# Ledger of designs, part 12: designed miniproteins, single chains, continued (4)

Each design is a single chain, and the fold is of that chain. pLDDT is the mean over its residues in the fold that is shown.

## One batch from the design tools (miniprotein)

Design m12408
Fold by ESMFold2-Fast:
Structure m12408 (fold): chain A 102 residues (1-102)
Amino acid sequence: GEGAREGARAAREGAEAGSEEDAYRGAVEGANLAGAGGSRASQLAGGSAATALAMAKAAGASGGEAAALGARAAAEAAEGEGDEEAARAGREAAEAAERAAR
């Protein structure tokens, strides 16, 4: 859905902003945007991303690592619902966050 694609874009923009803190903030914003989306795919992507972000941070992951895990969880949820475009956008956001974590 639209919300999942908008969420992936926000996560990617945060990851490309230059810091792990920006990557994390973008990922949180992206999860919220996807979760507010009107489709099941968007809502599941947002919920999966939010859960992955919270678990990663609780485990001591960096902001970039948490953002990457959140984006991958969102992509997997979108793919499971058949939203291949949202899944692709989520994978691109995850790759950007993984670069920010290095």
Scores: mean pLDDT 85

Design m12409
Fold by ESMFold2-Fast:
Structure m12409 (fold): chain A 74 residues (1-74)
Amino acid sequence: SAAQQAELLALVRELEEFAKELAAKASEEQRKKMLELMSETGRQVAELARAGDLAGARRVIEEAKEKLKEIYEE
């Protein structure tokens, strides 16, 4: 639905902002890993959204938040 798509877009925006905040404090190597993760996450979210799997797309976004924290804590 349009409401579910709007919610997904808001979650993507929140993830992008979170990644930017962590990257600003991160090392060059951590930033590279974060960029690679965000690129792959974006690809997976886009594919799931096209397939209508909005729940799967949200799960991928939440997993990406956890992985970003793990990279930052290295």
Scores: mean pLDDT 85

Design m12410
Fold by ESMFold2-Fast:
Structure m12410 (fold): chain A 64 residues (1-64)
Amino acid sequence: MRPSKEELVAEAQRLLGEIMENGTEEQKAEADELAREFLAALEAGDMEAAIEKLEQLRKLRESA
């Protein structure tokens, strides 16, 4: 099951927003870096790397 690029972006934006509202300062900084790496992976066409960064964002949100 491979999500579309649009679905990955939408999910990353939701996770980032939730972390920025509810996370610690350390979690917010890490989420910003993960979001930047996620976008770089999408721009490079590396969907596997983008999905991995999205999973890291999801785990960070779950710990927030």
Scores: mean pLDDT 80

Design m12411
Fold by ESMFold2-Fast:
Structure m12411 (fold): chain A 68 residues (1-68)
Amino acid sequence: PKTLRIDPEKVAALSPRERAVFELLSERPLSQRELAERLGVSVATVSRHLRNLVARGLALQLGRSVLA
């Protein structure tokens, strides 16, 4: 298993919406649908934010689940 290391500087650089996604993922692994339901946004909006988090190394997509 690979360990995801969180960089505090990268977290500080997140937009408020990206930070909200990251904070929910830090509590437990969630699917894109669960994130959309909790944030009150579309799955497409969540997918956009997740792409940015994954690109920064702050989240990992594992099948249907996402980790931070």
Scores: mean pLDDT 71

Design m12412
Fold by ESMFold2-Fast:
Structure m12412 (fold): chain A 101 residues (1-101)
Amino acid sequence: AEEARRLLDEAEGLLKEIQNAKTFDEVREAARRFLAVLGRIAQLALEKYPDNPEVRELVLELARLGTEIQEAIDSNKPKDEIIELAQKALEVARRLVELLE
């Protein structure tokens, strides 16, 4: 629970870095780190509750959003679109962390 909360706080900080980024390279770097943190949260959840269907559903939703963020970065989509996807991913991660408490 404590580790998951720390990872969520890190993800929230990285979202702010994406929002405040002045160049697309800064957006790309912050988003890459954001996706890595989300992956760690998902892994922690699956390791703790491998048979919980709600955890599995949230992990799959997070994976889909992560793929959409990566595709948006690779396609050089506008920063606002990347932020919107990252906000959706953070909401899913928050719900997942609440189940770990």
Scores: mean pLDDT 87

Design m12413
Fold by ESMFold2-Fast:
Structure m12413 (fold): chain A 76 residues (1-76)
Amino acid sequence: AKEEAIRHLERAIEAVKNGDRDASKEHLAEAYRAMAEAGLYDRVRPHLQAAKEAIDNGDYDAAIEHLRRALEAVRA
């Protein structure tokens, strides 16, 4: 579960960098599921929420930073 969350966050970052908004949202949704399954959701929730809002607003630089913070929180 934790390793799956890490993979989906990494894929979401890659999708944002490539301008693929739909892929970034799908990987973000999979990260939410994996985080809930791993019992780590509360640790990353604010970063994932901020990333989703940034993607929805087209602020891809902010989205990447929030996704990176979520990734570090998962790894801690």
Scores: mean pLDDT 81

Design m12414
Fold by ESMFold2-Fast:
Structure m12414 (fold): chain A 81 residues (1-81)
Amino acid sequence: AMEELREWIKKNADKLKKIVIEEDPASERLDVVYETLLNNDLLGKIPIEVKDPKYPRRVASAPGEIRKALEEEFKKNFKVK
């Protein structure tokens, strides 16, 4: 759920190198992620990668374990491939 995602990002911010969203960049998920990053002073420190080039988002790979956990959280709310 969104609450779980917000808390997960907050707790793992120092270990998180990227957030990957494989959905429409206008999706509600992207808004929630941005708001969470902004509220925790992480916007610009943890880049977000989206498929649509309309948004100039950049990412650096997270540690494998953390990246996988984050992708699972996104998959709960998005149909990602």
Scores: mean pLDDT 50

Design m12415
Fold by ESMFold2-Fast:
Structure m12415 (fold): chain A 60 residues (1-60)
Amino acid sequence: LVGKIARAVVDFEGQRPDQLTLKRGQLVRVLEIVDDSWVLAENLETGEVGRVPRGFLEEV
């Protein structure tokens, strides 16, 4: 996943400042695997960086 483009498979609303908000279908670049549940990613449409649940992303 690190360095790859992934697509959000569901909407995700970030509830903390370190979390990324995504809409289904948006593309992200995975920057880092944080743990088994979370990745650090950049939303390629907004330029925002934050944590998203790993299971909400699909590699493209």
Scores: mean pLDDT 80

Design m12416
Fold by ESMFold2-Fast:
Structure m12416 (fold): chain A 81 residues (1-81)
Amino acid sequence: VEEARRLLAEAERLAAEGRLEEARRLYEEALALLEERLGEAHPETLAAKQALADLYESMGDFDSALDLEVEILKLQVEQVL
């Protein structure tokens, strides 16, 4: 979890520098670790998915962003049921 948080911080820094492809790789790596350690529906995992979706929008990849937004919504709805 600590490693995933470190990767998220580095990805955010790279995204701020306009290094979007490098930031995407680190967000994906952090997300994989969070899903493995905390599960797909954990608040920290959902926050990482949202950050990745926001990055995809910044890159003009609206299809990938939409796919993540739909996944986030589905996981949140399943927690309410």
Scores: mean pLDDT 79

Design m12417
Fold by ESMFold2-Fast:
Structure m12417 (fold): chain A 92 residues (1-92)
Amino acid sequence: DDFEKGLKLLREGKYEEAIEYFDKAIEKDPNFAEAYYYKGLAYFKLGNYGLAIEYFKKAIELAPNGEVGEKAKLLLEKAEKEKDKEKIPYIP
């Protein structure tokens, strides 16, 4: 299915293509927390921490007490730390 194709592409490092297939999975099931989690992970791998944060938050919203929600919470913290590094003032 589209989600499994997305996972295969994600493992191959084809992050933009993986996002396309996760989007197709989400179109079929807008409450598919795991698809939002892996879409966020793909954005995280691309260095787009802002979008990664948005999709991890959506995954947590949909599955706060599941394994997906726990993984999303961990990566949300990491994405927020990486995003904050981009805004750190020059330290001489």
Scores: mean pLDDT 82

Design m12418
Fold by ESMFold2-Fast:
Structure m12418 (fold): chain A 61 residues (1-61)
Amino acid sequence: DDNLVASRAVKEAAERYRAGEMTPEEAAQYVKDRLLEAGVDPDFAESTANVLKRALEEAAA
């Protein structure tokens, strides 16, 4: 459940980033906000957002 919500949010944010609609920071914040709205644990939401941000920053380098 939480993993499915996180997977969908991460995929959507990554697609928006690739389209040039979001920075890595904005994509990470988007994921965190979506997970918190879905009732996911705040620590898990923050961890997931940080992993995505790092992955997008490394892809941009």
Scores: mean pLDDT 81

Design m12419
Fold by ESMFold2-Fast:
Structure m12419 (fold): chain A 72 residues (1-72)
Amino acid sequence: MSVEEAKQLIEDGRRLAREGMEELKKATTPEEVARATGRVLRGIGLVLDAALQLVKLGVISREEADEILRET
């Protein structure tokens, strides 16, 4: 994974998690809750994977990776 790809995945993951959280607030059925929750978890997973890869590449610190995850 390149630095550019990792930064894009953080952006995409944050957007996906945010969309999932908004969908979850509006969810009225078990199917809607499950779909929204899945979207949030996928978004968080993308951010986590990308942030850890940036730490491994020495682009960001572990502290910065923790901040990225906290903001997601």
Scores: mean pLDDT 81

Design m12420
Fold by ESMFold2-Fast:
Structure m12420 (fold): chain A 80 residues (1-80)
Amino acid sequence: MLAEARAKVEAIEEALAPEVGEDRARGVGLGALAQALGAQGRYAEAAELAREAAELFERAGDEELAEEARRAAEELERLA
């Protein structure tokens, strides 16, 4: 279930947040979930999560990861 997968993202966020901050930690978790959903053919949901990850990376000041996530979202959106 997507809700169960999001709970795992929250666990990753809790583990990484003390080291890299909450926004970046959540971005990493959501990016991983988007990749997994894309591999399952769930392109529309994957694109939405990739866009959310891009916004979080931009907020964290990680422009390279933000641009990578935006490009991934565009590709997934074309497949949806």
Scores: mean pLDDT 77

Design m12421
Fold by ESMFold2-Fast:
Structure m12421 (fold): chain A 80 residues (1-80)
Amino acid sequence: MLSKRELELEARIALAQMGVSVMKKIAEKTGNEEVKKLAEEAEEEIRRAREAFEAGDLEKAEELIEKALELIKKAKEIDK
């Protein structure tokens, strides 16, 4: 079974993916290129976080997922 740390990280990755999905829908509806760019950047950070997680580098995965979540926060601030 995954450790509590790994389960928490998986949950954060899932949350970030949901955030990106919402951002993508907003960008499609509004045509906001800045939100679209932030969604693409967040998706890339999530991808890197998954790779680090699979490699057992939990610290790097945590850093990458935090970057993705910050990008999602920025997108929410742009299109209020």
Scores: mean pLDDT 81

Design m12422
Fold by ESMFold2-Fast:
Structure m12422 (fold): chain A 58 residues (1-58)
Amino acid sequence: MELEKKYQELRKKINDLLEKAREHRAAGDQEAFDQINAELEKLGTELRKVREEIEKKK
């Protein structure tokens, strides 16, 4: 249950950042886009770890 909640929270945060990245890319804010992509990489790593823990609990 707790891992599933964390997984959903991470997915929501990633989706929110993806929308922001698209907006900054469209506006030509390369620096902001790069910063958001770095954050997305960190969140993607955490998401994968949480997914692996959920798979172990099947």
Scores: mean pLDDT 80

Design m12423
Fold by ESMFold2-Fast:
Structure m12423 (fold): chain A 68 residues (1-68)
Amino acid sequence: DPIPVPSPEGARKALLTVAEENPDNAVEEVERAGKTLVSAAKSAGNDEAAKEIKKVAKEVKKEIEKKK
């Protein structure tokens, strides 16, 4: 089965869920999950999605840090 490559919006939702489930280490878990999603997109041959997912992961990390 091909690994489903999430859309950038789907990746954002997944990363926000990871942050909500891991409030004590949200930044670290989002960074880890973001790297995994970028690697999955690259492995699927979708470099454009990988770039967008990387951008989304950085934005989610900033949102978590900006909140506190």
Scores: mean pLDDT 76

Design m12424
Fold by ESMFold2-Fast:
Structure m12424 (fold): chain A 80 residues (1-80)
Amino acid sequence: KKAIELTNKGGIALNQGKYDEAIKYFEEAIKLDPNNYIAYLVLGMAYAKKGDLEKAREYFEKALEIYPDNRAARHFLEEL
């Protein structure tokens, strides 16, 4: 519903390189659905692209807390 719409808008912004806009959409998405591991995963990616590696690590670790067999989050943590 609302969280899915926000994650879709955030994904479009991320693909367009609009990292600040993407971050805003995904932050709103996790407020509506705190277990949305995809939103945490893409927040980590967006912060990494902005050079905020500390925030990126925090969000990837949160994604792994929600979904521990998340290969994407593990891969991104290794790339930091």
Scores: mean pLDDT 79

Design m12425
Fold by ESMFold2-Fast:
Structure m12425 (fold): chain A 56 residues (1-56)
Amino acid sequence: GAMREEKIEEIERMAVRGHVLKDEALLQEAIERARELGDEELAEKIENALVTMRKQ
């Protein structure tokens, strides 16, 4: 529903901001919120972004 779509968009915006700002805590919060929604694919995508950021 619309509420789920809105939460997913919020998590995606949070992940983008975390990656741009190199903010690991923000990325970790985005991962946790994605898992809370049961969106494991989104959580894994954000985890991969965090791992990539750490390698830079």
Scores: mean pLDDT 82

Design m12426
Fold by ESMFold2-Fast:
Structure m12426 (fold): chain A 77 residues (1-77)
Amino acid sequence: MSAEELAEKVVELIEKYRRGEITPEEARDQIVKLFKEAGLSEEEAREVADKVFSLVNRDGTVDKEKVKELIEEALKR
């Protein structure tokens, strides 16, 4: 899975949480699972997921490019 595909799936999960379709905890768990499937350890996946949530604006929007940059940096580790 590419960083672009991961960023798209992560943004979709944030949008589902924003719409009230899933809880913040469910969104975080699914994001951690996606990062683990991409080759990150559980500790790394949790750290990156927490950073992604820190990028969510007060209005619930998130910058996909910033999410992609975080994923690319994490996958280079």
Scores: mean pLDDT 79

Design m12427
Fold by ESMFold2-Fast:
Structure m12427 (fold): chain A 90 residues (1-90)
Amino acid sequence: SSDDIVSQAIQQINQIQDDGQRRMDDAFRRGSSDTDLQQIYQDTSDRIIDVQTQVINDPRVTDDQRVQVSSVVMSRISDLQRHYDSHVRS
């Protein structure tokens, strides 16, 4: 069902965000460069946007569901950016 598509996409987005934040935390703990942290941020953001693009292009998904996924993506990218900023702003 389209609800299953949306639920799986949101779970995937959450997992990508969690993995990205953990990679940033690990890189920061290791004393990695700001460039390395920025690469993790960009890779993670791109992966989240890829999932969003798949949902938007799925003809089984409703317009309301597209808005829901877009809202989740905006929130998660905002959280990811804040997490990134916390490591590079001292």
Scores: mean pLDDT 88

Design m12428
Fold by ESMFold2-Fast:
Structure m12428 (fold): chain A 55 residues (1-55)
Amino acid sequence: MKLYARVTADGVVEVYNEKGELVERARFDSPEELAEILRRFYEKGVDRVELDLPG
């Protein structure tokens, strides 16, 4: 399954499938929590991560 993740400025990681549908969402409050979340999603098949930060 092809999945990709976006890290938002609001402290949320959003996971999307190849159709652009949101399949999972997780909140983080620190860089360590973000790393743990991305590690888990990588193990589930997320192979791309994008930063969705303004400017």
Scores: mean pLDDT 74

Design m12429
Fold by ESMFold2-Fast:
Structure m12429 (fold): chain A 58 residues (1-58)
Amino acid sequence: MLEKQIKASQIAVKKLAASVASRDGEADLAALQEVNKLTNKILEALEEGKSVEEAEKL
């Protein structure tokens, strides 16, 4: 059921694109940090055989 987990990450990337379109440097940085944190949690959960939902609780 990897598709749902990947889609959560894709939503964060879409949010970053919208921030770039609005021409807000601080919003862009914040969006990048959110994408990075989400990606790290997903990767860590997958390496441990956990779901993204379980990783989000940590």
Scores: mean pLDDT 64

Design m12430
Fold by ESMFold2-Fast:
Structure m12430 (fold): chain A 57 residues (1-57)
Amino acid sequence: MLARALYDIPKVNDETLELKQGDVVEILKVLNDEHALVRNLKTGEEGVVPLSFLEEL
């Protein structure tokens, strides 16, 4: 499933993926009601981001 970052997401810890607004990611796994493991399609980097910061494409 593809999604777009709605906001800039800073790297706040080792698990967080840094994203810029408009970055397209692949949702690899929904971890819970608040967070997903995603891959940035531009960089290939993987990490955890809040689901509320993503727009499904």
Scores: mean pLDDT 83

Design m12431
Fold by ESMFold2-Fast:
Structure m12431 (fold): chain A 94 residues (1-94)
Amino acid sequence: SEELKKKGEELHLKGVDLINKDPDDPESLKKAIELFEKSIEYYEKAASKGDKEAYENLANSYSNLGEAYRKLGDEEKAKEYFKKSKEYLELAKK
């Protein structure tokens, strides 16, 4: 739903803002990860209600989550989340 997407977007943008202020700070990255994880929960709820536009939002949040984990040195989690991002981008095109 629009309300769930909007809440997810607010959390996602807070995460992006933290990384933009200090892109390589581990504490900013960890806080951004928490915000992206919470935004994903809202976007997954929107998608489960049939909101296909939430798939693009999920792709963006998973991409940022992957980049944050990569910067923290967790290459395995980064690859997993980049894969999820790509899968949701393909779902968004349908």
Scores: mean pLDDT 86

Design m12432
Fold by ESMFold2-Fast:
Structure m12432 (fold): chain A 100 residues (1-100)
Amino acid sequence: IDRELLERALELAEEAIRLARKAIETGDGKLALEAIRLVKEAAMLVLKATENITEAIGLILRAIGIEEDLRLTKDPVAAAKEALELAERVRELAERELEK
């Protein structure tokens, strides 16, 4: 387990949560896209840091799906809400792995 990567994943997940909340409030598609990208990066860091590869891969695939949904639907608020929920899940996973 790479604790430095997990700590970085937590930082990115927390930043994604803040950007997603702002995107929900403003309807800003650029903020929604940035939140999705930060969640994806955080999940990738968890994958590199941990033996829980199945859960981490699932989170990465979900982030890719949200990014594609935003591209197709042009609904930044819906995408930001999904990114917020996913960022909370990445944060929970990283915190849990740090406690091992």
Scores: mean pLDDT 84

Design m12433
Fold by ESMFold2-Fast:
Structure m12433 (fold): chain A 98 residues (1-98)
Amino acid sequence: DLLLEAEQLASLALMAISVALLEAKNRGVEEEARPLLEEAAELVLEALRHFAAGDLEAAIEALERAIELLKELEKRTGVDMSPAILAVENMLRFVREA
């Protein structure tokens, strides 16, 4: 079930983003990180909705945008976004192969 696998990958990405937010909070940069992490999470959910609707191109664009936001946030805050980036990249790879 491709939709179930997409949902599982989205859940892993959202979990990694939540962990990144906790790390940002622990480092005292929550105010700077939270808006971008929330936008990245919304993009992951938007990608899942597009995938469920069969709009693979829109799903890919949303995931690519989420990756760029996470990379920018890592540069600005020094918080390691690698787990979140990898989780979103795994979802992106799955969508591209669908």
Scores: mean pLDDT 91

Design m12434
Fold by ESMFold2-Fast:
Structure m12434 (fold): chain A 80 residues (1-80)
Amino acid sequence: MGQERAAEAAREAARGTDGGAGSAGAGAAAAGAYAGGLIGEDEAEAARLAGRAAAGAARSGGEGGERAAERAERAAEEAA
């Protein structure tokens, strides 16, 4: 269940930061990576899933969202 919890954390972060696509994406990425690190069962995979979910949300924001998405994926990889 680590993967679902990490993805949920990323979604909650994106929802909580309803102030801008770039900020929402970056916040979701950080929350996802952090949540992945906290989950002891499958931290690497959970972090990657959270990063992908955050990246998808960020890309919906347009030009600024692409950079946020890239950082989200990178943060997930580094958390793994």
Scores: mean pLDDT 56

Design m12435
Fold by ESMFold2-Fast:
Structure m12435 (fold): chain A 81 residues (1-81)
Amino acid sequence: MKKIEELKKRVEELLKKAEELINSDNIDWEELYKLIEEAKRLAKELIDLSGDDLSIVLEGIGLILRAIGLEFDAELKKKKS
């Protein structure tokens, strides 16, 4: 459980940092995409570590979907830049 809790916290922190970057006037696009990719990677690891715990699987899926949403927002904002 400790590894799952730490991994979940790290994904949440990466997603929060990505959300903060995408709302900045001077977006570091390389850092933004790096944060999103790392969040997706760690959320997938969370799912892999869940075993038969459906609640953890659903949490991991939710985190992946949130990262994908941020990726779409990043693409839209980049197009406007």
Scores: mean pLDDT 82

Design m12436
Fold by ESMFold2-Fast:
Structure m12436 (fold): chain A 76 residues (1-76)
Amino acid sequence: SEAEKLREEGERALRAGDFRTAAEHYERAGKAALEQGDLELAIEYYEKAGKAALASGDVERARELGRKAQELLEKL
């Protein structure tokens, strides 16, 4: 799936220490999962994106991604 491919790209970026790129791929994976109706998977990917954003020093983006994950969690 598109979400799975983006997750793999994010995981690869994380292993390379490219936290900004990892956050981008995980956020896109979350959006793809959401478009497919998979709320649990979208939450997981937004949480991973937020952690990667925080590791990259982008506190504001990490906050936004965490908010998206929390908003989806409330719908479960």
Scores: mean pLDDT 87

Design m12437
Fold by ESMFold2-Fast:
Structure m12437 (fold): chain A 65 residues (1-65)
Amino acid sequence: DIEKAELEALIRMTGSVYGVEIEIEFEGDTVIVRLSLETEEAKKAAELIKKAGENFGIKVVIEEK
């Protein structure tokens, strides 16, 4: 599934750019993204990841790490 691969790459890139450690897990048509929401950078990364999921039509669930 090319859309899931592209979303995963974008999520990992977002984590790298914002310096945030991210864990990614796919469950069917949903992606679970785990990160610590301690910093402003982490919160911005989480918001961008959610918006990316909306653009790809894939459900994103943010979980505290």
Scores: mean pLDDT 81

Design m12439
Fold by ESMFold2-Fast:
Structure m12439 (fold): chain A 92 residues (1-92)
Amino acid sequence: MLEKIREAIESTARALEEMGLEEAARRVRELGERLIEAIRRGDEEEARELARELARLVAEAAREAGLELSEEEIRQAEERAAELAVKALEAS
C-alpha cells in the first residue's frame, strides 16, 4: 500500500509538470514525502492532515489547468485521501 501511494504521488507530480505546473509538482513531492514519513511513524493525525493538503493542492492545480472541479468534489477528494492514508497506516 505505501508503495502505491508513492507511485501515485510521483505520477501526479509528473502529470503536473507536463501541464507546466512545475511549482505545484514540487509541492506535491514535498507533501508526499512528509505524508509517507507520517504513515511510517504511525502518526494518524498528521497523515490525515497531510493527505487532505495534498489532495487539495492537486485539485486546485487541476482547476488552474482547466478542469472543472466543484468545491464539493475537492472536499470529497480530501476525505478520500485522508481515509486512504489511515488505511495505509493500519496495514503497517
Scores: mean pLDDT 80

Design m12440
Fold by ESMFold2-Fast:
Structure m12440 (fold): chain A 56 residues (1-56)
Amino acid sequence: MEIEKKAYELARELGRLNPELTPEQIAEVLQKLFNLPKEKALEIARKGLEDARAEL
């Protein structure tokens, strides 16, 4: 759970800093840094990016 929370926070930060990033690109970063399975990394990346884009 703690690793997933850190991965989510990083995904949200990356999405905020570079909105051109795709969920797949963010998921690759999460997979490398946190050793997450591709499916879990993509799920977290999608949520983080969506939440980052919702912040105006």
Scores: mean pLDDT 80

Design m12441
Fold by ESMFold2-Fast:
Structure m12441 (fold): chain A 85 residues (1-85)
Amino acid sequence: AEELARRAAEEAEAAARRAARAKTAEAYAGAVLRAIGAALDAALEGGREAGLLAARRLEEAARRAEDERARRALLAAARAARGAA
């Protein structure tokens, strides 16, 4: 559970950084969907525990995020992981 949550959080954070750099609405949407997908994979592969751990890591990352677009992407991913758990 912890390893899946850690990997998902790392992938979602990378996607959130891409969201922060997005120059178009399409690029931003793609980055957000990638972050959500990574978070959902944790819940799908590791079940409720992995999903909740991933959500918690992503919520913590969102609190540290300075870029609003990155923060929104991380929060969307966290909500998806919690909903799937």
Scores: mean pLDDT 85

Design m12442
Fold by ESMFold2-Fast:
Structure m12442 (fold): chain A 99 residues (1-99)
Amino acid sequence: SDKEKFAKALLHFAKLVIENFDDELKVEMELGALEVFLAVLNVVSHIDELSELGFEFIEAVRSKDVEKLEKVLEKAKELGLPEELLEAIEKLIELLKKK
């Protein structure tokens, strides 16, 4: 499903952001790649609400906004996204709180 494709992509990029968290340039490269992917996926799949969530994730990570990322996590839970993705977002929130 488009929801599964979205969740898999977001999880992949969330894990890359976590892995490279102290490398600001690498984080921005991964966020840029996710942004392009979400734009393409939205055009072919018409998943406006899911793509909005993905763009909110990108904005939260770019701005290092813990509160915004916590809202992304809440919406991801509401949309029934996979537990592995929720755990990755929670780990990223913890990393941002330590900075």
Scores: mean pLDDT 84

Design m12443
Fold by ESMFold2-Fast:
Structure m12443 (fold): chain A 74 residues (1-74)
Amino acid sequence: EKEKETKEEVERFREAAKRVKELEEKGEWTEEDLEEAARRAVEVLEKTEPLTPEEKEELYEKYLEALRKRKEKK
């Protein structure tokens, strides 16, 4: 049961990763693109276990920061 949910999460995560690669190919990441990607990542995690509002905000910030670091490294 939980394993089945995790498989759907992995698939959505792959979709998000593909989208990120497409943004990278475009050569420029906007703040909005980063925020959308981070939001989707948190949504995927929430599929495996319920998150509190505070945990959602924390994870969103972590993903957003990680994405910003990727953009900066380019």
Scores: mean pLDDT 67

